# Ledger of designs, part 70: designed miniproteins, single chains, continued (2)

Each design is a single chain, and the fold is of that chain. pLDDT is the mean over its residues in the fold that is shown.

## One batch from the design tools (miniprotein)

Design m6411
Fold by ESMFold2-Fast:
Structure m6411 (fold): chain A 88 residues (1-88)
Amino acid sequence: SEQQELLTEYMGELLDAAFKRQRGEEITEKEEEIKLAKGVIAVDAMGGGLSAEEMREFIEMAETRDLKEVLNEAGRRADAALRERAAA
């Protein structure tokens, strides 16, 4: 599924950022920030918290808006979706 493909891609990007730091390879602050955000969004999406479309939208927001605000909003939306699923 598209969501499963994005989960794999986003987790891969998070790990890439971590490995670059471990190896002492240079990564720009902005690139690292976005790769870490992708990892957080992937975690929020697990269990059906976020759709593939929502995952992409939040990353687009993270490029232009305050990262903490975007990640908090993504987390709130994921929590709401998981609560709705549990109530069904």
Scores: mean pLDDT 82

Design m6412
Fold by ESMFold2-Fast:
Parts: sequence; structure tokens; C-alpha cells
Structure m6412 (fold): chain A 74 residues (1-74)
Amino acid sequence: EPLPEEERRELARELLARELPLARALGPEAERRLIGSAALLVGPRATAEWTGVSVATVRRWAAEVRAEIARERA
């Protein structure tokens, strides 16, 4: 069973705070994948607020990551 939404949100925020500077140092693709993945877990609005990226960009990156996951699972 997935974690309750609030616990998942706290874990995602902690991990994102730790990993975002590293992802940004690795380059724009790493940043896109991390932020998109976080948005799939906690939603685009919270992810946008935590990262400073626009909601529209976060939604696009989340859609890209979701499509990649679906392709890998196919």
C-alpha cells in the first residue's frame, strides 16, 4: 500500500530539498527528471512552490516523466 499522502509529501519535500541542488549541478535533464518525478508524487503546485519552477513547466515535465515510465513498463 502506498504511503499516506501527507507522509509521501513530507518525504518528497525532504528528498527534493536534498537532491535538487545536485540535479541542477548535473544539468537540465537531471533537474527535469527530478522535478517531474516529484510532481507525480505530490502534485505540480507543491513542486512548483518548492523548486521555484513555474506550474506550467512542472506539469509539462511531469507529463514527460509519466510518458517515459509508461514506455518502460510497456
Scores: mean pLDDT 79

Design m6413
Fold by ESMFold2-Fast:
Structure m6413 (fold): chain A 100 residues (1-100)
Amino acid sequence: EKSREIARELGRDFPVRVLEAAGLGDIIEDIKNNKIDKEKVVSRLQELGLPPEVAERFAELIVKAKNESEKIGILLDALLTLGLPPERQQRLVDFVEKRL
């Protein structure tokens, strides 16, 4: 119902805590300060285990997103693709891109 408001509040609480625990706290600070470095995001996502192609696509979507909550949501989506087969990772990126 209030998906945007709930996602924004969860982005400050639960998703942010998950991302910080994954070592992405510096990327969250970059998002909040509007200082996103796409190459830094790609590098950090690859370090977490995402393939270069998938990491690049998620980083581009994070940069393209219009607000902090959307950027944090896409970053969380990227984290949640870890351990998925490549076909599922690509489908999730496609879904996020279509949603944006």
Scores: mean pLDDT 75

Design m6414
Fold by ESMFold2-Fast:
Structure m6414 (fold): chain A 66 residues (1-66)
Amino acid sequence: AKIEIVEKKVEEDETKKTITITVKSDDLELAKKLLEDAAEAMNASKVEIEVDEEKKEVTATIVIDK
């Protein structure tokens, strides 16, 4: 399966770091699992996963407390 990073955004404030990453893949289930596993490896406090089946994109919003 091909996985392509199409967008990556990092935002920080005094209390948390938010990483938003969008990947494009023909295997959305694999892309979702890889993003969930990455967030878990980062000890994320909160993870939101959004799947866009028409665009074949998965967006993860990963929040890490400081």
Scores: mean pLDDT 80

Design m6415
Fold by ESMFold2-Fast:
Structure m6415 (fold): chain A 77 residues (1-77)
Amino acid sequence: GLDFAKLSASVAIATPPKSLPKDVLEKILKILQNIVNSKSLEEVEKYVKQLEELASQDPLAKEEVSGTINSIKNSLA
């Protein structure tokens, strides 16, 4: 549900990956913060798509955020 999606994003913000470039990490954290601030599942889905798009541009970002994306998607299903 929405609260579990927000919790997953909050945990990811609290445990940022140490292997990512600072600029990429800042963009990821901004999208995750938008998920935390979301008021509907539709908003969460929109930001998850943005996170997936960003991750597709960097293989390390994809590896590091795939677990968070999957946790959020499982919360929506």
Scores: mean pLDDT 80

Design m6416
Fold by ESMFold2-Fast:
Structure m6416 (fold): chain A 121 residues (1-121)
Amino acid sequence: SDEEELKKIVREAARAAGFSEEEIEELTRKVLEAYKTAKKKYGMSFQEYLEALRRATGARIMAFSTDLNTTPPYAVRLAGSVLLIVEEKDTAGRFVLAEGFESQIEAAEFALQLTRLDFSL
């Protein structure tokens, strides 16, 4: 299934990047849930999601809004070669890689993990 293929790709990329087995399983779970949301809520295909992950490799991370007037939940969105940390209601960036983060720090940590993975697809 697409979900099993995604889990395999994420586990191999994370293992190659030097993540521990516990970190690999947590990251794999987070990416799988993010993919399910992208598919159901945003109509992303499996191939579109994989392409977005590939483009996240080595991407720069930018907080789109960092002021105290932003409210959770936060999302990680892809804009070209940049990962944006935004409020979930924001439409900046072409693809949603993950959402539902309770803080900008949690979203940024997830984005940073994705940039360290080589998704050679």
Scores: mean pLDDT 82

Design m6417
Fold by ESMFold2-Fast:
Structure m6417 (fold): chain A 87 residues (1-87)
Amino acid sequence: MAREVGEAVAAAAREAGVPPELAEAVGRAVELSLAYFAGELSEEEAEAGARELEPLLRAFEALLAADPELRARFDALMREVVAAYRA
């Protein structure tokens, strides 16, 4: 499930207009977070993965801050992803 949710988040980001590299980084960050909370990753593995993704996630946050319309599209698509995996 963690990988599938990460893939869905990456797809939502791409559909919103996020560049593919940043979209994949966001999807991977969600996958790592879910795998860590599921007990599939150690704290050290989760931290290492987060450090590698940090520059891409910072670029993603900067992109959303600069483009409110892209942020609104991404937020709407993310609510659909959350609704699909929450129920």
Scores: mean pLDDT 81

Design m6418
Fold by ESMFold2-Fast:
Structure m6418 (fold): chain A 75 residues (1-75)
Amino acid sequence: APSPVEQIDALMDQTKEQIAKAKTLEEVEKIAKDAYAKIKELADTIEDPREAARVLTRSSITLAGLLFDFKVKLR
């Protein structure tokens, strides 16, 4: 079975593809919010709290960056 970290990586790749296909800021914000909620649930299954914190921090930064890039392209 894939590890929680591998599942989060796969979910992030799927989220990037969904954001790339999104046409409105509202769609991107919803995709990012839904993805982060799922990532938090998966991270809660990681036994090492330091590893869980690193994964959540990395995912949060990546999602914030994708949202920022989309906002810049709208202007």
Scores: mean pLDDT 83

Design m6419
Fold by ESMFold2-Fast:
Structure m6419 (fold): chain A 60 residues (1-60)
Amino acid sequence: SKKEKEKLLLVAEYFESRDDFETAEKIREAVKKGLSLKEAAKLIGWSQKQLSKAVILSQL
């Protein structure tokens, strides 16, 4: 959904701000593929808890 795309982009920007460009690029690839938050987490190798934490941190 549009909201999931926006959340993923914020997570990518968060990792870029922490100099984790490799993780940020994987997230941006997931956005280009139209993946959901859960599908993006699977692609990156994250648990749902790791994804939830990243979304929260990206909004601080």
Scores: mean pLDDT 82

Design m6420
Fold by ESMFold2-Fast:
Structure m6420 (fold): chain A 65 residues (1-65)
Amino acid sequence: MKEEIEEEAELSLLLMQVSITELMLSRGDYSDADKMIADYERLAEREPELRERMERLIAEIEAAK
């Protein structure tokens, strides 16, 4: 029960974070790029369905450095 609740919370945060990163990239804000890359790589391991989207965002962030 506790683990299931925590996993659902992490998924919700992941979805919001992906949306926030897309917005930040569109604004050209890369100030936290290293942290975002690390977070997305970790989350991509847990959510294969979102992996493709997150990999594209990571590549865009890395290209902007």
Scores: mean pLDDT 68

Design m6421
Fold by ESMFold2-Fast:
Structure m6421 (fold): chain A 88 residues (1-88)
Amino acid sequence: VEPLTLDELLRRLAPQMTVPELDIALGVGKALGMEAPSPALQAALDRIRAEYVPEVDEGLRKYRNDKEKLDEFHKELAARIQAELDAA
């Protein structure tokens, strides 16, 4: 079995991760000497950071006392992140 690249790992795990968790995974992969993500994936991650970090902050402010709505918000956000990464 060919070892997974950081790109392949992120594409598989991204639906189960928040944006901050994706950033941590990228940092860990870099520290472990894994290959950098493809330019297309890196561009998608940069767009996700620019677009979805403000949405995460807004969701946390809006739903901080409503766990069910916060969980639904994070699931919807994860679906958008997956679609963005699948397009890259």
Scores: mean pLDDT 63

Design m6422
Fold by ESMFold2-Fast:
Structure m6422 (fold): chain A 82 residues (1-82)
Amino acid sequence: VRAFILLHQERYDEALEELRRIIERNPENFSAWFFRGRALAKQERYEEAIKDLEKALKIAEKTNETAAKVIKEELEKVKKQL
């Protein structure tokens, strides 16, 4: 939640730090991978963003079909920037 607020305020470096901590504690948290991917994309770090979004998608496909669809759409948008 805090990371999401930081992303909305365009404080991407702080969001990346918070998301890194969340992922370190819970690597199966697809939301953390998803938000880190979005933050990286906002910084135009598209290759890193794609890797994080692919990880988020792989996790979400197992547990949350609606989230997987959203992540897949974001992944396609980021890929267009390459």
Scores: mean pLDDT 79

Design m6423
Fold by ESMFold2-Fast:
Structure m6423 (fold): chain A 94 residues (1-94)
Amino acid sequence: DELDYETGKALGEHAGEGMLANPERAPEILENALEKIKELEKYPKAAYALAEVVAETARKMSELPSVREAAERAAKEAERLAEEAKAKVEAKEK
């Protein structure tokens, strides 16, 4: 569903804006975003879109020394969740 993908992307962009506004909150925002990806298991396109945006933003946040470890961990987990969601999307379309 295109709407599911757009919804996931918008959620990820909103989380990214929050982290850019308050980098000190990045670990908390990333943890909440990872939980949201897991909650969206029923909507694999939304989960995939959210996971991709979260992974990209987490990689950018890892350039900041104060949150690097948490951001790198979140990026790896989001990338894993994105691959899982992608596999579910592909299975559903077959």
Scores: mean pLDDT 81

Design m6424
Fold by ESMFold2-Fast:
Structure m6424 (fold): chain A 60 residues (1-60)
Amino acid sequence: REAEETVRAMGLIAEADASYAAGKFDEAIRLYEQAIEHARGNPAVRTVAERRLAEVKAAK
């Protein structure tokens, strides 16, 4: 269900944010990419994950 995928995507964004704060850039990138995949049915959540991914890649 789309609702379950959205919840999973939000959880992955939170995990990615924690990894990024810990300096684990490769882990953060992986988690944001997974969040984008799970957020397919929610453009707002997908946009957040895409912007976060771009920020991490620019910092790496």
Scores: mean pLDDT 79

Design m6425
Fold by ESMFold2-Fast:
Structure m6425 (fold): chain A 91 residues (1-91)
Amino acid sequence: VPSLEEVQEAAKKNVESGEKLPELTPEQEKGLEAYKKLAEQDIEYLEELKAEIERAVAEYEAREGPLSPEEREQLAARLAAIDAYIEEAKK
């Protein structure tokens, strides 16, 4: 099982590739497929992705205990990147 750090590091690399979107898990991709069909949904898609990430982290912390300081820093950076994309999309 990949660590939360490894998943977040991969997401940062995908953001750095110029795609401007974080990496999605196969389950998140499938779950959000319907949103990709609707033309108005870039902002809604990013907000839904942020909510799913926050929910997954909350479930992980409830099961495994709180994130390490390094994992929390990486998560904060990922969420900040999503917030920046939402703000850019609003322009």
Scores: mean pLDDT 61

Design m6426
Fold by ESMFold2-Fast:
Structure m6426 (fold): chain A 73 residues (1-73)
Amino acid sequence: LEEELKKRVEEALSGKSAEEALKILKELLKEFEKEYNVKILKVGLKVDGDTLTVTIEVEGKKKLKVTVEVKIK
C-alpha cells in the first residue's frame, strides 16, 4: 500500500508545475481511495526550491503516513 501510493505520486507529479501537480494529486488520491478501499485523512504539502514534499495520512486496515518527495518545475 505505502510503496504503491509513493510510486503513483512520484510518477504522476514528477516534472509538473506546482499548480498542475496539485490538480493531479487531488484526482490520484480520489482514485486511490476507491481502488484500495482506504480513506485519506490528511494531505500536507511543502515546497522547498524545486522539491515538492507530499505527506499523506491514510486509514485502511491500519493508519499510516506516507511521505513522497518529487522534483517539480
Scores: mean pLDDT 80

Design m6427
Fold by ESMFold2-Fast:
Structure m6427 (fold): chain A 94 residues (1-94)
Amino acid sequence: TSLAQRLLDLALRLLEEAKASEDPEEAIRLVEQAGMAVAMAAQLAGTPEAERLAEEFIRLGREAIEAIKAGDMERARQLLDEAERLVRELRRLV
């Protein structure tokens, strides 16, 4: 398994933990850590497609964090599910 694949597998686990978290601050930290792993994996892939998927992930992650801060956990989970889809797409490129 490549480093990029391991980073994306980590991102998927972090997103699942964020969706399960009862602590908003922990959920935000986990989403931010997932974003760092996705950004690093995209840099390792080195393609414009991977960069675009990572940028879309970062946008969804920011929206999810704002939903968590607002107490809208239903919307946060929907956004994190969409972010997981992007991670799986990026994983196909690495």
Scores: mean pLDDT 90

Design m6428
Fold by ESMFold2-Fast:
Structure m6428 (fold): chain A 73 residues (1-73)
Amino acid sequence: ELVPQPVEVPEGYTLRVLRSAEEVKEALREMGIEVSLEEARRALEEARRAGYVPAVLLDAEGKVVHLFSVPAA
C-alpha cells in the first residue's frame, strides 16, 4: 500500500511530521479543535503504538490545512 511519506506537496505547501504532543495540540488548535496537552500526548502515543506518526500539510502562510496519519515505516 502507500509507503511512508508518499505525499507530494504542491508548490507553496509543506508537509511536517508532528513529533511531540505540543505540536499535535498546536495543529489541532489551528484546525479549530481544542485538546489538552495530555489528550494530545495520548493521541500521539496511540498513533505510534499503531505504527503511525501524525503529520500536517501547511500552506504558503504556514497554516495547517490538513492533518494526516502516516505509517512510521
Scores: mean pLDDT 73

Design m6429
Fold by ESMFold2-Fast:
Structure m6429 (fold): chain A 90 residues (1-90)
Amino acid sequence: MKEILESLGAMAVSILKLASQRELSPEDAVELGETAKRLALWLHEQGVTEEAIRVLEAALELVEREYRRTGDPRLEKLARELRELIEELR
């Protein structure tokens, strides 16, 4: 089980990094960031906290990049929430 959850987290990080190489709409960036946040919280609940942190860090990079490009306040709020979660889980 742990190995499967670690693989799922690693796959999510890879998907987020690939998505961050493309220009996303603010709506798509919010949806991806929120989905990654939910996945990371679930991985933490399963005891795979280090992988949950990596997913949150990858999501934060994507969200902060799109916030710098667009100035969308939803992305600023999400970036703050992701930073707070990373600090709480470390």
Scores: mean pLDDT 84

Design m6430
Fold by ESMFold2-Fast:
Structure m6430 (fold): chain A 99 residues (1-99)
Amino acid sequence: MKVTVAVEVTGLGLPDGRYRVRIYKDGKLILEGEGYSRDGVVTAVGEAAEEDLPAVGEEVIVEVYDEAGNLVARARGVVTAVERLNEDAARIVIEATPL
């Protein structure tokens, strides 16, 4: 089953603008989403398989791409919050440390 995920990534220090975000867990791409950076927080929305949803305390790799498709940030993230909004939607918060 697919879940629409709103992901918030802190700690990247990216300028305000449009970005694409990829989240990897255990080497697997679990989420690719489109979004924005605002006031140091990157917010993106994408789809993930329910079985791939990370739990609080799990580590992920975050990759962020600009509108031209250039990799602008790569970070190790820790999942700090997971909120299941309904059967089809979730919100995830990740604190990132740049690599």
Scores: mean pLDDT 86

Design m6431
Fold by ESMFold2-Fast:
Structure m6431 (fold): chain A 56 residues (1-56)
Amino acid sequence: MSAEEVAERVEARLRAVPGVDAARAEVDGDHLVITVERGGSVETRRVPIAEAAAGL
């Protein structure tokens, strides 16, 4: 699975969660930068692509 495919799948899963207003996953080297907007709050996390892929 490519890094881009992992990012797209993570983003799609997060957008499907009730209460999530917006979600984005961006490839940054060997990490994903995941941004989630929920109820006017914005949270950003960096996770290794391998760990993100294992959760799919």
Scores: mean pLDDT 80

Design m6432
Fold by ESMFold2-Fast:
Structure m6432 (fold): chain A 94 residues (1-94)
Amino acid sequence: PTPEQLDLEVEAAVVLLQAAVILSTGIPRARKAGLDELAKKIEEYVNKAIDYANQAIEAARQGDLETARQYLKKAEEYVKKAIELSDEADRLIA
């Protein structure tokens, strides 16, 4: 693999780690507080981020760097939306 392929895989892996934190902490915390609709939206955005991150990794491994960057951008967009909603849930709980 080229350094650029590895960099794209690492950036996608960071999105997957951020998604894992939200799934294991943020979503259960929101549900425990009774914020079920907000938790559902966070889960939908996290699942989209995971799907796009996995597609970015696959495209990078195949050497399709342009497609990998497009999927990575979408993965980052959706994980950012999930983080913003998770932060909103935390503010409502506090």
Scores: mean pLDDT 89

Design m6433
Fold by ESMFold2-Fast:
Structure m6433 (fold): chain A 92 residues (1-92)
Amino acid sequence: LDINAKLSPEAEKAIKYAHEAGRAMDAGDLEKAIENLQKAIEEARKSPDVSDAVVQTLEDALKALKEGNVREAGILLTAAILQIIGDVLDKG
């Protein structure tokens, strides 16, 4: 299954940065998590493959992370990544 062949370069970068943000959150590196989540949002906004609803979920995750709510940020980040992947699979 070549799922990556259906993603725009921007959507692929958004997923990569979102994944790096999640890793930084797990490591307790909030500064690196915020940096990678901001990069994920920037790339997601440039992508035709990422819906405005997903961009909003990433923005909500960033807000939660800046407020110190790491658990909520992690839930929102995971939901956004799964939604991007789901949208790509539905393009069949």
Scores: mean pLDDT 79

Design m6434
Fold by ESMFold2-Fast:
Structure m6434 (fold): chain A 85 residues (1-85)
Amino acid sequence: MAVELAREAGRLLVEAAKSKDIEEARRLVERAIELAKEAAKSESPEAKTALVSTAFLAMALAEESKDPRIRELLIEAALEITRAS
């Protein structure tokens, strides 16, 4: 369950990185952060590992982003997910 939430958060971050609409990207990032916070509540080692992977993904997507506003959203996601894990 919690690992699946962390994985779903990762999927939303990939979708956000591909978005051409900043408002859509923000909505996707906000949802990804909420799912990551829910995953973190499980406190399982597996969930923590999945969250670390999701945070790393967010940072990698930010580095690849050509839109500075989308990059900022992805960096914020990486920081919030890291704080939750």
Scores: mean pLDDT 86

Design m6435
Fold by ESMFold2-Fast:
Structure m6435 (fold): chain A 75 residues (1-75)
Amino acid sequence: SGLEARIPELRERAAKGDLVAQVALARIEKALGRDAEAQKLFQKAVDALYKDPEKASKQVRAGFRLAEELIEEAR
């Protein structure tokens, strides 16, 4: 599916510490039924919000927006 085609790029970005990609990937993994992987990625977002709430909240919102756009396009 088109959604799965986006995963390799998001995984590369997430591995480099891109919180936008980590959150987007978490939501996509959950949409694909991969709850354990989604929970690990969402935990990274919780940790980031605890350390720097101002910066992290903006990146978390961007990640959810990206994921919802990609999920909607794949429907």
Scores: mean pLDDT 84

Design m6436
Fold by ESMFold2-Fast:
Structure m6436 (fold): chain A 68 residues (1-68)
Amino acid sequence: ARVPELIAQLKSPNLSVRIQAIVELARLKDPAADEALRQALENMPKSVRAAVIRALPPEAKAYAESLL
C-alpha cells in the first residue's frame, strides 16, 4: 500500500524525500496519513519544519498547515 511507504519516507534523512512524501500524502487525503504527517511535522526542528512547508506547493502547504 502507498500510504505506509510514504509514512516511512517522512522519516528520511533526505529533505527532498520528505517533501515529496508530504506532497503525495496531501493528494491522498487519507485520515491514517494525517496523524503520521502531524507527528512528523511536530518532531522536526522549527527551522527545518518552516523550510519544508515553504518548499511545498500551495495545496500540500495548506494541508500540512491544517494539521498543525
Scores: mean pLDDT 77

Design m6437
Fold by ESMFold2-Fast:
Structure m6437 (fold): chain A 55 residues (1-55)
Amino acid sequence: MEKIIEVLEKYGYDTDKAGVELLLTEGPEYAEELGKVVKENGYDGKKALEELKKK
């Protein structure tokens, strides 16, 4: 999970809010989904975060 958060920070995400909220809502399983979505969007963290918010 920490590595996913670091990747998001590199791409300009507000990971404090997004990462914590994901973990509190879905737990560790959602952190894996976040990592997959980031990669699927070519490591465009901001776009990946918007996709996850839609869900």
Scores: mean pLDDT 54

Design m6438
Fold by ESMFold2-Fast:
Structure m6438 (fold): chain A 83 residues (1-83)
Amino acid sequence: SELSELNLEMVEAVENGDAERLQEVLDKLREKYPEVPQEIIDAARDGLLEAMTLPKEERKLRAGLYVIALSGEILVIEQQKKR
């Protein structure tokens, strides 16, 4: 799915310390899921940027946790539309 691809791209950007690439992926996520509040995306961005300051071995795990949390928010919004 496109969400799975965006999730992978976010984790890779954090692993590489590429803040510009992270922002590009977040912009694509916002375009695809415009119903997600900006505050949720901003919180994810801030956490992922902080993960870039960690030792490389810790970045993937920390980035993965933020990406899982963000995806959970998106899925909750989509599920609420169906229920």
Scores: mean pLDDT 82

Design m6439
Fold by ESMFold2-Fast:
Structure m6439 (fold): chain A 65 residues (1-65)
Amino acid sequence: SSDELILKTIDQILELIRQYVATTELDPAVRQEIEAKIAELEKSPLEDRMALIREIVALLQQARA
C-alpha cells in the first residue's frame, strides 16, 4: 500500500540522518537536540513525522552555515 511505501521512505530518510549525525562533527548541543527530535519522531504518528524530519534538516542546515 502507499502507506507502507511512505513508512519505508521515512525510515530510510531517518537512517540517512542518523548516519550523517554519527559521521559529522557537530556542536554537542545541536547533536543532542537532533537526537531528541529523532526519539520524538519514533514515538510520533505518521502525520507528525514529516514535520519532525523538516525540523531536523533545518537544524543540520543551520549547523553547516
Scores: mean pLDDT 79

Design m6440
Fold by ESMFold2-Fast:
Structure m6440 (fold): chain A 79 residues (1-79)
Amino acid sequence: MKIPKEELDREVALALVRMHLALLKNEYIKKGYDKKIVDEAFEKAFQEAERLILEDGISVTEAVKKADEIMEKYIKEKK
């Protein structure tokens, strides 16, 4: 049994966004931002990126850009 390509492509897209945000999360923590705020920003950014990929069908590249913007804004506003 093979996973349909379209479903596999969506799962890969979500995994790539999650991995990118995890790297960004570690960088913010290293810079001295509060871990709880960074964790909340990660969750908010990922939820919106997932919604955009699944509902609006945007590319991984655009989803990553949007997630970066959301995460940075959230962390900067909560500091």
Scores: mean pLDDT 78

Design m6441
Fold by ESMFold2-Fast:
Formats: structure tokens, C-alpha cells, sequence
Structure m6441 (fold): chain A 94 residues (1-94)
């Protein structure tokens, strides 16, 4: 949907911006995350798939940056297909 695509494009922009100042190991995680989001846009993926992928990206990025993740909050956002909430969580971690 156009709404899902907008949120995924915003996530890609956040990751691209973070990549500019990242070390090589973190940059590799960000690059893989960008490709996953680009694939979701190409495939016109559902809100469910987008939410699961964003949560996975948040975990991977947080791990690369040495930051903690609230797993219960992420699980609830995925369950509720809260793409806006997941986008905010990604922004906060970056």
C-alpha cells in the first residue's frame, strides 16, 4: 500500500543517513537492512511483513550499535502492525 511504502522509504532514508557516519561493520548491517526494505517495496509487501522486517532491522541495528531493545514493546508493535511506532523506535536507536 502507499502508506506502507511511505514508512519503508522513511526507514530507508534514516538508515542511509546513519550509514554516512557508521563504522564498516555497522555500515554492512545498515546496507543489508536497506536492501530488505527495498525488496518489501518492490514486492508490495503487507503491513504484517513490513512490521516483522522493521522489528528485525531494529534488533540488528541496536545490536550493532550496542544498544538495548525492549523486546516486549517490539512484539506488541508487530502484533498491532504499528509501523509508525516501529519507525520511531528505529529513529530513537539511530
Amino acid sequence: SSEVEKILKEAIELLEEAKKTADPETAAVLDLSIRELEDLIKEKSSEEEAARTLAGIIRAVADALGKPVDEERLAEMVKNKDLEGLLRELREIL
Scores: mean pLDDT 89

Design m6442
Fold by ESMFold2-Fast:
Structure m6442 (fold): chain A 98 residues (1-98)
Amino acid sequence: MAEEARRLIDEALALTKKANEVEKDYDVPREVAILTVAAQLHAVAAYELLDTDPEGARQAFRDAASLYRKAAELTSNPEVQKLYREAADKLERAAELL
């Protein structure tokens, strides 16, 4: 359960890294960069809270997913949009496991 949630976080962060690699040669809107950094911070916070505050972890997963969906909406690259949406979906599933 917590182990599966941690796996989903790792997969979401890996998808974010792939999105950053795709965007390396493109002008990334500042807003997208800020949203994805905020999403990663919320995902890490959720990871830290899994054993001590499951409700706080669940909220942090939802906040991270919301930020990734916003980033997907603002990016014009369809490959990056898919990666951020997949990251959001994994974090929503992690929230459901708590």
Scores: mean pLDDT 80

Design m6443
Fold by ESMFold2-Fast:
Structure m6443 (fold): chain A 81 residues (1-81)
Amino acid sequence: DPEAEARRLADEGFELFRKGLQAYNDGNIDEALKLFEEAKRLFEEAIRLLEQVPNPDPGLLKAVRTQLDLAEALIEELKKK
């Protein structure tokens, strides 16, 4: 089930994103970047799977896209430092 797979990938991405924020708060910029980049990869894969689903859960798709945008923004900001 591609939607169930996308949900699992999204949940894993959310956990990695949370760990990335913790690493950032602890001053571990390199670790935060790795975690955000891995979360980004998982969110991109989740979106790819959801795009193959007829009538995907709009709430899940919106949540994953929002988190992907946040991960990308944080990656860009951390790379400037």
Scores: mean pLDDT 86

Design m6444
Fold by ESMFold2-Fast:
Structure m6444 (fold): chain A 78 residues (1-78)
Amino acid sequence: MAEKILEEDLTLEEMKEMIEKAAEEGDALGLGEIGEAIAKWLGEHKDEKAREELSKVYKEAAEKVEEAGRELAEELER
């Protein structure tokens, strides 16, 4: 999944969809891998609009996954 960002000519919309899908599935590991791939892609392209949009979507996705993980951890620590 994450390698697709670096190996294929993905559109900004396709990258956003990958982030949102990982968040919906609660895939923290997959979201982390996607984040690393996006960081590398942005380093090569220096597209500030793409960086702003991807950073916003990624932050929202990461917050959703983190909230779910924290809630579960609190329940298990009872």
Scores: mean pLDDT 71

Design m6445
Fold by ESMFold2-Fast:
Structure m6445 (fold): chain A 77 residues (1-77)
Amino acid sequence: SLEELREKLEAYRDQLLEKASTWSLEEQKKLLKLVDEQIEAARADTSMSPEERQVVIDVLEKLRADLEKLIKEKEEE
């Protein structure tokens, strides 16, 4: 279901963010680039339903925003 997909992706996002918070600035910026590439890939993925694609993109965009905040905080140290 869409709800189960969202919950799984949000759990993955939270775990990844926790790990990424301990990484170097360079590693965090590399992850941000990979997230941007994944968002582009998701937008182009015609194998997903529109609803599934929306869930994936929404979770990835939130991950991107959280990563940008993390990078900004680390750059201000």
Scores: mean pLDDT 85

